# Ledger of designs, part 56: designed miniproteins, single chains, continued (5)

Each design is a single chain, and the fold is of that chain. pLDDT is the mean over its residues in the fold that is shown.

## One batch from the design tools (miniprotein)

Design m18040
Fold by ESMFold2-Fast:
Structure m18040 (fold): chain A 58 residues (1-58)
Amino acid sequence: EEARKYVEEVAKKYPNITDEQKEAILRAAEVEGLTKEQIEAMVKAVDITKKNLAEVTG
């Protein structure tokens, strides 16, 4: 339950994340009981991947 609120807070820092990606991170956090650090790392990884993909395909 706390993980859900934290994912929403972290997502505000990374506006490039889609709703589908937020749902995937929420599911992972609920299933695995992720820590705040792990949740933030996943959000950052998604944001970085999207940036790198744009540079490669551009």
Scores: mean pLDDT 70

Design m18041
Fold by ESMFold2-Fast:
Structure m18041 (fold): chain A 81 residues (1-81)
Amino acid sequence: MSPEEMAELIRRAAEEMRERGEKLIEAAPEEEKEKVRELVEKAVRLAEEAAEAAERGDFEKARELAAEATRLFQEAVETAR
């Protein structure tokens, strides 16, 4: 996988994460909406940073950032339940 291909995949994942995150925030209990929104926003930012790292060929940094983004998004999903 080239740096460009990896960056494109991660950017697509970040976009999907943003779209799913908006639906997740809307579905969350009223008291949890702000917490879910914060987690989603942080996850999307880290995913975008992961794409930038991948584009530079820094695959180790890209994997670390993508893993953290996934972890935060999973916390948002759990919080919205």
Scores: mean pLDDT 84

Design m18042
Fold by ESMFold2-Fast:
Structure m18042 (fold): chain A 59 residues (1-59)
Amino acid sequence: EEERLREEIFELEIERALLLMKASVAKLAGDEEEAERLRKEAEEVERRIEELRRKLEEL
């Protein structure tokens, strides 16, 4: 279970990084609405990472 939590955290960190990259590309393209949407998705992924890190710290 600990190893699975670490793997999930790692996958979510990659997903968050990709969302932030896409947000940057959208901003450069002038699509500020898409950029904001992607940043909000990245924030949601970050919250999920924090929750999993808390579970990992308990075990």
Scores: mean pLDDT 83

Design m18043
Fold by ESMFold2-Fast:
Structure m18043 (fold): chain A 74 residues (1-74)
Amino acid sequence: MVEENVKKAKEALEKGDLEKAYEYIQKAIRSLKEQGLTEAAEKAVQALTQGRLDGKPEEGLKEALKIIEEALKK
């Protein structure tokens, strides 16, 4: 479920495990695509990519999580 992957991504971010957070966010993005929420999934991928390009991968992960959570509310 997307919600389980979001929860695990948050836990990884709290512990500073950016690699684990990235893995769980990628799984959540895949689940969004399977549910037909493709625009939200693509925005989350963009946030991850932009964070890496800016040298701020943690901010990219946090932004992707916000996008995923907002998509799940609506």
Scores: mean pLDDT 82

Design m18044
Fold by ESMFold2-Fast:
Structure m18044 (fold): chain A 86 residues (1-86)
Amino acid sequence: MEEEIKMFEKKIAEDPDNVWAWILLGLAYERAGEFEKALAYLEKAIKIDPDNVVAWNALGQVYYRNGEYEKAQEAFDKASEIMKKK
């Protein structure tokens, strides 16, 4: 887990527009129980690619695990909305 976090942090340092590295780093911090860091990285992914369904679903999962059920539902609804437009 620590090795994964360092790997994704290195990828972001080399390519800050790598949306997948931001998403994977967010999910790695979620698995580590670092929800505030997970949210920050996933919010960065959404700023780079606002229509990324995976980023919105990941954000919802982090909010859900942090007990923020209303925010989790809003994130999942946004992911669903994006999917319906495609």
Scores: mean pLDDT 82

Design m18045
Fold by ESMFold2-Fast:
Structure m18045 (fold): chain A 96 residues (1-96)
Amino acid sequence: MLSEKELEREILASLLYMLAAIYKIMAKNSKDPEKAAIYEKIAEKLREAADALDAGDLERAAELAREAAELAKAAGDEETARLLEELAERAEELAA
């Protein structure tokens, strides 16, 4: 059985992969070229953050999630930015 910390890491990685897929779809369906470009960057950062979690690099995952949060704010997605900041904080807590 997975430890509680290992399970939480897997859940966080799964959530980030899901969000990356959503932003990739949003980028493809956006009629605003600037928003499409930002959504593509968010998707890339979220995928990299999830890959970092899978690799056990919690500090790098938190950094990438915070970068994605700043891009989400730039796109007007303040609620998602807050979620990404909370996910980054949880990744940092798992590293401690």
Scores: mean pLDDT 84

Design m18046
Fold by ESMFold2-Fast:
Structure m18046 (fold): chain A 75 residues (1-75)
Amino acid sequence: MEAKIKEKQALVKKLDKKIAEKMDKYIKEKGLDDEEKLAVASAALSAAVQGFDEEELEKLIKMALAGLKQKPEAA
């Protein structure tokens, strides 16, 4: 999981430095768990690929984190 998070962060940084910076700040400030960090990194990657602005990135992050709260953790 941690390796996958870092891999996505690296991809975001290559695609859009500004989105990567926002992503790193969000992860650092909110003290997120690994699953939440992965969700944020995935949202940032999607935003970077699609050329979204910081506002759209925040919406994607919010949706991803909300999904984690509603999604049952059962394997």
Scores: mean pLDDT 75

Design m18047
Fold by ESMFold2-Fast:
Structure m18047 (fold): chain A 89 residues (1-89)
Amino acid sequence: MKEELIKKAREKLEEAKRHLEVLGLTDDPEVAEEALENLIRSLEEAKRLAEEAGDEEMLKEIKKFGEDFLKLLKRVAPPEYVEKVEKVV
């Protein structure tokens, strides 16, 4: 149902935000890499669910989060991670 898809998209966006918090707090490169990979996966899933639901507001929120995150990534991350986030925004 549409409402279930929107709820799941919101949950995935909140998961992405949680991983961003971990990434910002950790001094461990291994933990940072895992958090970054999990953040990208959660964003991709949130976008897919929001697209299936046809919720323009949720898609706009996900795109904004992804764009803001992409600006940070371009300064510090390898090109392959940048490419994955660009596919979400």
Scores: mean pLDDT 78

Design m18048
Fold by ESMFold2-Fast:
Structure m18048 (fold): chain A 60 residues (1-60)
Amino acid sequence: SDFEEAVELAAEGSRAAAEGDLETAIRLYEKAAQIAEEGGHLKLARELREVAEELRRQLA
């Protein structure tokens, strides 16, 4: 399901962030957000985009 795929990608993003790979984490969270949005999970998509944005601020 789109929900399960988005959650799995977010989990991968979380692991990448924990390892210090912020660029990979941002890509994974953005992809997870897109899949969540396409599946109609708008709140989840928003939360995932907010995580990606926070990680982008750490790179800037």
Scores: mean pLDDT 88

Design m18049
Fold by ESMFold2-Fast:
Formats: structure tokens, sequence, C-alpha cells
Structure m18049 (fold): chain A 94 residues (1-94)
């Protein structure tokens, strides 16, 4: 019974983290293109995607933290992505 609820939350956290990773990869690509071309439009898109990735990673981290010990690695991965996405957004804004 308790394991079914934990598994459901874990799968939800994994899905959010996967979506956040895709947005982070897209933001990284757009940021690189913006730097190469000097495009403010591409930089703005990179910032938007990076902020969205950070938000989804934060949600995944919170869900993993609610699960506790069994999702510790998932929480750590989500935290790393959250921090990386925030850093990317700040760099693209500079």
Amino acid sequence: MHMEEKERKKREAERLLEEAMRLFEEASRLAAEARETGSRELADEAIERAREAARLAEEARKLAEEIGEEAKELAESARGLEDGARALAAEAAA
C-alpha cells in the first residue's frame, strides 16, 4: 500500500526530471547560438527554457524529498539540474 504511493510519486518525479533535462539541453543549445550570433531573441529563449527547467527540477526534487531515503539519488540529481539551470539562465542574461 505505502509502496504503491511512493512508486507513483517516484515515477512522477522521474518524468518531471526528464522533462527538465530536455528543456535544459534546449536552453544550452539556444544559449550557445545566442553567444555565437549575438542574438537577444535566442538569449531570451534560452533564459525562458532554463528557468522552466529549474522550476520542473525543483518540483521533482520536492517530490523525491517527500519519498525520503529510497529517492535520495533522484533528489540529488534534481538538485544538480536545478542549480545548473539557474546558472545557465544567469549566464544567458549576462
Scores: mean pLDDT 85

Design m18050
Fold by ESMFold2-Fast:
Structure m18050 (fold): chain A 67 residues (1-67)
Amino acid sequence: GPTTRRVALHEILRALEAGDVEGAIRAVENARKQGAISESLADRILEALRAGDVEGAIALVREALAE
């Protein structure tokens, strides 16, 4: 639901802002498994992180939180 999605996005954002890329990846994978975020959003965040684009990953999460 919307509350679960918001909590998951804040957990991902917190890890990213702390520089904890491994924690952020785990949080995204958990959110995907729980259906808390869309498959498309999870894939986009993970692709950015695999490319080393932490700022792009942060921007994606912030955009999702602003919706």
Scores: mean pLDDT 86

Design m18052
Fold by ESMFold2-Fast:
Structure m18052 (fold): chain A 68 residues (1-68)
Amino acid sequence: SMLEELQKLKKELEDALLAGDVEKAKEIRERIEKLVKEMKEKGLLSDEEYQNEVNAIKTVDELIEARE
């Protein structure tokens, strides 16, 4: 399911960030953003859930910038 894919990508992102693999973290972040937008369009995320995911992506972007 798309929810299982999102959870898997979040774990892979966490692993990439812990490893300091900024390039991989950026790639996974882009995949998460696309998936979250698609899930919102398909009604799999509420407005609140979507906003929470967008805020989480912004936090990740700040963490990536701090490691560059």
Scores: mean pLDDT 83

Design m18053
Fold by ESMFold2-Fast:
Structure m18053 (fold): chain A 70 residues (1-70)
Amino acid sequence: SKEEAIKYLEEAIEYIKKGDYEKALEYLGKASRLAPEADEELKMAALYILQNDPEKAIEAVKKAIEIVKK
């Protein structure tokens, strides 16, 4: 559901803030399966995590949340 996807994205943000990138990527993957419409923003978030840019990763996840809310 959209509600579950948003919950997973909020969990991903918390893991990014904690520096737990493995868990962050896990939750982004779970959200992507429920909300394919946000896939491009979630791919960008994963790329920023791999580049160790947590601020841009969080911004990309927040954009994904707004897409899912539509």
Scores: mean pLDDT 88

Design m18054
Fold by ESMFold2-Fast:
Structure m18054 (fold): chain A 59 residues (1-59)
Amino acid sequence: EEQLDKAAELLREMLSRGVTDGDEILEALRKAGIDPSLLVPAVQRLLEELGGQELDFTA
C-alpha cells in the first residue's frame, strides 16, 4: 500500500502538470522505485479521488 500510495501521489502530480503520456509516467514510477504494475490501480484510485478534475466534461 505504501508503494501504491506513492504511485498515486506521483501520478496526481504528473497529471496536474499535464503529463498524461503513459510512457513518461511509467518511467517516473521506475525512477522512484515503484513497481510499474501499480500504475493501473494508482490511476483508478486517483481518478476516483479527483473525480471531475480530469473528467471536466465526462461522467
Scores: mean pLDDT 69

Design m18055
Fold by ESMFold2-Fast:
Structure m18055 (fold): chain A 117 residues (1-117)
Amino acid sequence: MSVQQRIDDTAAHLERTLAASSLAQREALVRAVERLITDATIKLLKPKSDLDRDIILGMGAIRRGVLLSIGRTLPAADFAREVADYVRNTLTKIASIDPKLAEELAAGIRAAVDALA
């Protein structure tokens, strides 16, 4: 399977799960996915100072806050599509720099989706 196919399959799996989930389940999954993306960003950028690391963590917290806010206002299906598109685009960008890290992140996201039950 190509890296792009794994990315697309991961985003589709996330979309289906979020569309069928309660608000509490959507919030839990978004928190888990954003944590995984932030951790992958730290691995990708390898920050050398506490300030650089704090900026990455702060940006992750802002993205998570925005997604949780949108999740409270959008219908589940629309929210699921927006989150899946965000994840697909993020994984594709990471894959252009580090395909192995993108595959690890995609696997982590699938594990988080599967753990939602």
Scores: mean pLDDT 86

Design m18056
Fold by ESMFold2-Fast:
Structure m18056 (fold): chain A 87 residues (1-87)
Amino acid sequence: MSPEQLEAEIVGTMAIIAASLGNVEAVKKYVEELKKLLEESTDPEVQALIRRTLEAVADIVRRNAEKTSGEKAEEYRKLAEEIESLL
């Protein structure tokens, strides 16, 4: 495993955990880190891993929006749309 692949796996795992916990601020930070890694990486396997992770995070955030209401639901929906724009 390359240092780049290891970093992508760690940050990706943290993003999924944050999304599962409904921690919007943590999701935003880890997604931004994944976006930067995706833009800087020339390794197709690392890029594929990051895209798959972002898709999983967006899906979790979308499900969180469906389980809540009002301002929090809108916050999750906007976050999911932002993540989906990176795919």
Scores: mean pLDDT 85

Design m18057
Fold by ESMFold2-Fast:
Structure m18057 (fold): chain A 85 residues (1-85)
Amino acid sequence: MVSEEEIEFITRNVVGTDPSLKPKKDGYVSAAELQRFLRVRYGLNPSREEVLAIIRRYDKDGDGRLDLDEFLDLLLTPLEELRAL
């Protein structure tokens, strides 16, 4: 099994190089980018409401976007929990 540290390293490097996960120049992941990520990587088709619920769970600052660390925390969440939304 991959350790949390390895997942963190992979997430920061993979999301930075993946065209579908390309953060905006300020290093944030928007709701639209998160929705696209879930569709492309996991084959999920979340509604905007479900995407916003995920953001609210990980968005410590309440800005409606995920920074790279918050996005990393999301990727550490089991896929089964994301499917249950």
Scores: mean pLDDT 61

Design m18058
Fold by ESMFold2-Fast:
Structure m18058 (fold): chain A 57 residues (1-57)
Amino acid sequence: MEEEVNEIGELYRKILEAVKNGDIEEVKKLLEEMRKKFPQEPELIEEIEKEVKQMIA
Protein backbone atom coordinates (compact mmCIF):
# COMPACT_ATOMS: atom_id res chain seq x y z
CA MET A 1 0.00 0.00 0.00
CA GLU A 2 1.32 3.44 -0.92
CA GLU A 3 -0.62 5.25 1.85
CA GLU A 4 0.96 3.50 4.90
CA VAL A 5 -2.53 2.94 6.37
CA ASN A 6 -1.94 -0.81 6.06
CA GLU A 7 1.42 -0.41 7.86
CA ILE A 8 -0.30 1.20 10.87
CA GLY A 9 -2.71 -1.74 10.95
CA GLU A 10 0.16 -4.23 10.75
CA LEU A 11 2.05 -2.50 13.57
CA TYR A 12 -1.11 -2.51 15.68
CA ARG A 13 -1.55 -6.25 15.11
CA LYS A 14 2.09 -6.83 16.11
CA ILE A 15 1.53 -4.78 19.26
CA LEU A 16 -1.54 -6.89 20.14
CA GLU A 17 0.47 -10.09 19.61
CA ALA A 18 3.24 -8.76 21.87
CA VAL A 19 0.64 -7.89 24.53
CA LYS A 20 -0.84 -11.39 24.23
CA ASN A 21 2.65 -12.89 24.67
CA GLY A 22 3.44 -10.63 27.65
CA ASP A 23 6.37 -9.07 25.77
CA ILE A 24 6.11 -5.58 27.24
CA GLU A 25 9.53 -4.53 25.91
CA GLU A 26 8.39 -5.33 22.35
CA VAL A 27 5.11 -3.46 22.93
CA LYS A 28 7.00 -0.31 23.94
CA LYS A 29 9.37 -0.66 20.98
CA LEU A 30 6.51 -1.08 18.49
CA LEU A 31 4.62 1.92 19.92
CA GLU A 32 7.76 4.04 19.58
CA GLU A 33 8.20 2.90 15.95
CA MET A 34 4.55 3.67 15.18
CA ARG A 35 4.87 7.20 16.59
CA LYS A 36 8.08 7.85 14.62
CA LYS A 37 6.79 6.48 11.30
CA PHE A 38 3.30 8.04 11.46
CA PRO A 39 3.59 11.46 13.15
CA GLN A 40 0.65 12.64 11.00
CA GLU A 41 -1.70 10.37 13.02
CA PRO A 42 -1.03 11.60 16.60
CA GLU A 43 -4.60 11.18 17.87
CA LEU A 44 -4.93 7.66 16.47
CA ILE A 45 -1.56 6.62 17.91
CA GLU A 46 -2.42 8.15 21.31
CA GLU A 47 -5.71 6.19 21.33
CA ILE A 48 -3.85 2.96 20.47
CA GLU A 49 -1.22 3.63 23.15
CA LYS A 50 -3.90 4.28 25.79
CA GLU A 51 -5.74 1.06 24.84
CA VAL A 52 -2.50 -0.95 24.97
CA LYS A 53 -1.59 0.51 28.38
CA GLN A 54 -4.95 -0.72 29.70
CA MET A 55 -4.22 -4.21 28.34
CA ILE A 56 -0.80 -4.47 30.04
CA ALA A 57 -1.79 -2.93 33.38
Scores: mean pLDDT 75

Design m18059
Fold by ESMFold2-Fast:
Structure m18059 (fold): chain A 93 residues (1-93)
Amino acid sequence: SKEADELYTKGKKLYEQGEYEKAVEYYKKALSLKPDSVMILVNLGNALEKLGKYDEAIAYYEKAEEIAIREYGEDDPFAVMMRMALSVAKLAK
């Protein structure tokens, strides 16, 4: 929806400005409107990593990976990238 896209865009701008807590709030609002958006899930995880919230970030990355595998397949470059991001986040704990 247009509203979800606007909330997501606001979240990205806040993330670029280093306002990670506010970025998380806007990404969560966008996710409530588009719960299976891989892009929103990934960016929400990235913002949570910046806040040191690794367990929460990992949960969102795992959901993004599950959706990417379902929609694009296990060997899709994007699904592979999500597995790598997940490994890095788990190592940072």
Scores: mean pLDDT 84

Design m18060
Fold by ESMFold2-Fast:
Structure m18060 (fold): chain A 74 residues (1-74)
Amino acid sequence: MKANPEDIKLAKEEVERAYKTGEPAGAEVKFSDGSTEGISVLPVTPETRDEAEKSYEEAKKRIEKLEKDNKDFQ
């Protein structure tokens, strides 16, 4: 349930890089229970622009939620 803070940091960096460059991004976040979650951003192309923007917004919201949940765990 508690997410690995280094994985969150790496995921955040990859998502921001993808948004800035239009490159695809993929990151894996591990939890204290041994589960993992993939976070991905689609590449920006003329065919995928709307999907890429949506994937970026979803990834960013998920990372923000993981950061908040981690701060609430002692």
Scores: mean pLDDT 78

Design m18061
Fold by ESMFold2-Fast:
Structure m18061 (fold): chain A 75 residues (1-75)
Amino acid sequence: LSEEERERLALEALREAAEALEDREASRALLELVEMAEAGAPGEELQARFDELTPEQQKAVAEAIARAAAAVEAA
């Protein structure tokens, strides 16, 4: 896979992981982070959005990201 194709698969996996989240706010935040990343938002803006979440939501989002990464590696 090209770097571009791998990035696309990673973003798709992140969206799927977000949709699987039971916490609606955590799901919405992860989807917003994916959209921001696709739009070329700098890391500081992505971090600021993540930092707005509660510790429980941050954990849920981090676990979703880890699951998405594992799915991409398995593909």
Scores: mean pLDDT 79

Design m18062
Fold by ESMFold2-Fast:
Structure m18062 (fold): chain A 64 residues (1-64)
Amino acid sequence: TGRERAVRLLQERAGLSREEAERLAEEATKLIDEGKGKEAHELLVRRAGLSDEEADAVLVLLSI
């Protein structure tokens, strides 16, 4: 699924454990569902240390 791919990307790019990546993906998904895509992007950049481009890739995967 898109979520499993996003979790894997977070583990590989941000160095997060699977548990941390899954929690972050869930939080980002809730923000996306609320129409808060910009806040979800900021969350990924700030908490995971992702680049803007990597955060965009995660958001796309969570939206599939």
Scores: mean pLDDT 84

Design m18063
Fold by ESMFold2-Fast:
Structure m18063 (fold): chain A 75 residues (1-75)
Amino acid sequence: MEEEIKKALEAAKEAEEAGDYRTAGIMYFNIGVVYYEQGKVEEAKEYFEKSIELLRKAGDEEGAEKAEKLMKELL
């Protein structure tokens, strides 16, 4: 689990560095879900917020709205 999160974070950072903000946003959203499932609400919120910001930066307003709704429902 922790090792999988580390790999996911590395992949998300690589996508972000490459300017692939939509892929990075989706990856950070998935990382947020994993933290939420572990009961780590504070970390989950951080990654959900980062996901929303990156999705908006990518022009994916629909994806950002869906992420916001889920974050509000879960947290």
Scores: mean pLDDT 82

Design m18065
Fold by ESMFold2-Fast:
Structure m18065 (fold): chain A 67 residues (1-67)
Amino acid sequence: SSLEEEARRLAQEASLSRSEGRVDELREKVRRLKEVAEELKKRDPSLGPRMDALVRNVERLLEIAEG
């Protein structure tokens, strides 16, 4: 779905933002990905584990970047 494509794109952009030291952009990408993940899980609960893993990965990137 287009939302799944957006979730994957946001995760890739988050990784790039971390690599570039753009913490504010990384934070915004994490926020948007969490919103997209919640909508996807609401529409298709079977995507839950995949979305949770994706969100966990980008939250870890933010945690590393911030401290």
Scores: mean pLDDT 84

Design m18066
Fold by ESMFold2-Fast:
Structure m18066 (fold): chain A 67 residues (1-67)
Amino acid sequence: AAEEAVRLLIEANEATKAGDFERSRQLAEKAAEVLGLPVEFDEDGRVVVVNPTQEQADALARAAARL
């Protein structure tokens, strides 16, 4: 779950860099569904998880390190 969510967040941010905001939004929505947590776009257009717990943040960091 966490690794899948991190992959979706990476793909969403790559779509944002490519100017494909429609795809970025769809991928961000899938990531939110997989995580069970809300996501939003920051000032740079990057997709971020809203108010994760420390345990959730640690799980995402470990998943990113395993990718």
Scores: mean pLDDT 76

Design m18067
Fold by ESMFold2-Fast:
Structure m18067 (fold): chain A 80 residues (1-80)
Amino acid sequence: MEEALRLLEEAQAKAEEAGEKIRAGTATNEELAKVEEELAELVERAAELLERAGAPRELVEGLRRAAEALREQAKKLAEA
């Protein structure tokens, strides 16, 4: 459980860093796509750990849907 929470905290920190680069105008679409792919992997790994720990299926499915949405957004950014 703790490891899953740590991964989600890492994902939040990475998202905050990306947000700062967006505000500064220094991030490219390719860099943002890579960050969203990394966020999707962190969320997916957290979902796997939570599932193994016996977390409710709805929570695990919600996290997997969030990871899928991040991957789709990354594709759109990479194609822009």
Scores: mean pLDDT 79

Design m18068
Fold by ESMFold2-Fast:
Structure m18068 (fold): chain A 80 residues (1-80)
Amino acid sequence: MKELADKLVEGVKKAVEAGDRFNADVYIAFLEMLVGIALSQGDKEDAIYAARALAEASKIVGDEETAKRWQEFAEKLEKE
């Protein structure tokens, strides 16, 4: 999980650097799927990690509001 999330964030960075918003959005969608998979499996640690990765990726593409929501989600899940 964590290695895959890290590779997806790196993919977002490279896509943005190349001006490829389409592939950046595809990698973000995969990160959202990783959060969902971790939650469905009861893997709280992986869900928190993927949500934090998704917040970072959202910030990289300039979506500050989505980044804040995923950061708050991760923090809430960590306290539960």
Scores: mean pLDDT 85

Design m18069
Fold by ESMFold2-Fast:
Structure m18069 (fold): chain A 82 residues (1-82)
Amino acid sequence: STFEKVLTKLRENLKEAKTALEYEVVAGLALIVRGVLNLIKKTKNLSKEEQEELDKLIKEAEELAREAERKAEELRKKEKEK
């Protein structure tokens, strides 16, 4: 799916990220993907199988956003301690 490909590319970007800003961008994009997926879930009459696949993608987007946010916060905290 298009969203699976987008999340794969965001995961690659997360691995390559080095700065707090880069992690913040990855987190923001993952949250946008989650928002779009939630909107689709709300507006489409989905089969049970389609709902399960969508929920899996939503969870993946949330986990990616949380990991990126955690890395960004860690780097921002180090900046404030200097």
Scores: mean pLDDT 83

Design m18070
Fold by ESMFold2-Fast:
Structure m18070 (fold): chain A 70 residues (1-70)
Amino acid sequence: MSRREQIEQQVQQASLRVMYISMYSTDSELVKKLRDLYDQAVDALEQGDYDKAQEYLEQFNKLVDELRKK
């Protein structure tokens, strides 16, 4: 798979994670931050900036991982 296809798959997975967390989380600020990171990753991908898209996805995944610590 190309790098673009791999990032597109990660963006799709992030979309599903945001939807899932939004359904069960009462932390509106956390949900907003996750949506902002997702939106920034999508924008970077659309601009062809795969490095920025990957960076935002890494920040997104780090925040999701912190939720799992509880």
Scores: mean pLDDT 80

Design m18071
Fold by ESMFold2-Fast:
Structure m18071 (fold): chain A 107 residues (1-107)
Amino acid sequence: MTPEEIKKAIELLIEAAKAAGKEDKISLDGELTGDNLMDAINAFDTDGDRTLDEAEFAELLAALKKVVPGLTDADLAEFRARAEKDGRVTYEDLLKALIELVKKHLE
């Protein structure tokens, strides 16, 4: 993962959080850095267990569909398959899936 890919993934997650009405859960006042990644993911992690459950992940997928122009249901299914392991989405797997989404749709 390059710093630029991480930065774009964080920017995408911030826009998804805004679309989901969760902008109050993360700092939006400064330049996006790796330090903001955990806070941005925590905006969707309501129980703070460092994994997203089905409901939390569904909110993220719906928000991504709103903020990524041209994102199809097939693209969302690919993202889900990449991020979800054993019925859970870890922060590491979520970040990896977001970076691949950025490479495919935002570059």
Scores: mean pLDDT 70

Design m18072
Fold by ESMFold2-Fast:
Structure m18072 (fold): chain A 64 residues (1-64)
Amino acid sequence: ALEALDKAIERAIEKGDYELAMLLEMSRQIAEQTGDHELGLNMAINLARSRGDKETAEYLEKNK
């Protein structure tokens, strides 16, 4: 679950979408702090979708 977030962050940085990468990183930190991996993944999926990154959103949905 968290490995999917790590990969999504890495890809966002590679694309030059630093803003998305930062939002995904915050979602990962929330998942770690709360122990609620589903909450973190749902936040990340919603953020990716709101930014039009369908590939990242679908990748995270698969690993939910």
Scores: mean pLDDT 80

Design m18073
Fold by ESMFold2-Fast:
Structure m18073 (fold): chain A 74 residues (1-74)
Amino acid sequence: MSEEVKEKLKEAEKLKKEGEELFKQGKLEEARKKYEEAKKLVESLEEDTEERKKLLLEIEINLGMIDIVEAVSR
């Protein structure tokens, strides 16, 4: 894995964690923006690694949780 790919994966993980913290605070729109930024960064990577797959899945699960909460909350 190149240094660029490693750095992007680390940044995406950081954005995911920031989104999780915002979600816990009830800041759903801000959390969504962080998860969408993380997803875009992960999807920009052409290497199909286990780390990329796991991170993408975790981000998608978190986005799905926001969608469910927004659907029931308005």
Scores: mean pLDDT 81

Design m18074
Fold by ESMFold2-Fast:
Structure m18074 (fold): chain A 66 residues (1-66)
Amino acid sequence: SKKKELLRLIGEILRIIGEILDLERQLEEAKKAGDEKKAEELEKKIEELKRRREELLEELRKLESE
C-alpha cells in the first residue's frame, strides 16, 4: 500500500518536473524572440506547476515519516 502510493507520487512528481523543464526551455526561446506576452504566460504556468510540485513533495514527505 505505502510503497504503491510512494511510486505513484514519485511518478507524478517526475512528470511535473518534465513539464517544468519543457516550459522553461520554451520560456528561454520566447525571451530570445522578444515575445513578452508568451513569456509572461509561460512564467505563470511554470509557477503553477512548481506549486503543485511542492504540494506533492509535502505529500511524499508525510508518507516517508510513517
Scores: mean pLDDT 86

Design m18075
Fold by ESMFold2-Fast:
Structure m18075 (fold): chain A 68 residues (1-68)
Amino acid sequence: SLFEKYDKDGDGVITAEELREFLREEFGLDLSDAEVQALIAAFDLDGDGVLDRPEFMGLVAALRARQE
């Protein structure tokens, strides 16, 4: 799955670095560290600075819905 492709540590969460790589590779978005962190904060229900699988999938769905 997409989550497993970018969860390089296998720890069940997506870090800011892994999310930046995902956005660059899958959507062609080269976001700054601050922009990636703001995006995480929007979907991070725990406030821990990482995304679990449901939070990541919610972010992916929102991005796809907003792409024409």
Scores: mean pLDDT 75

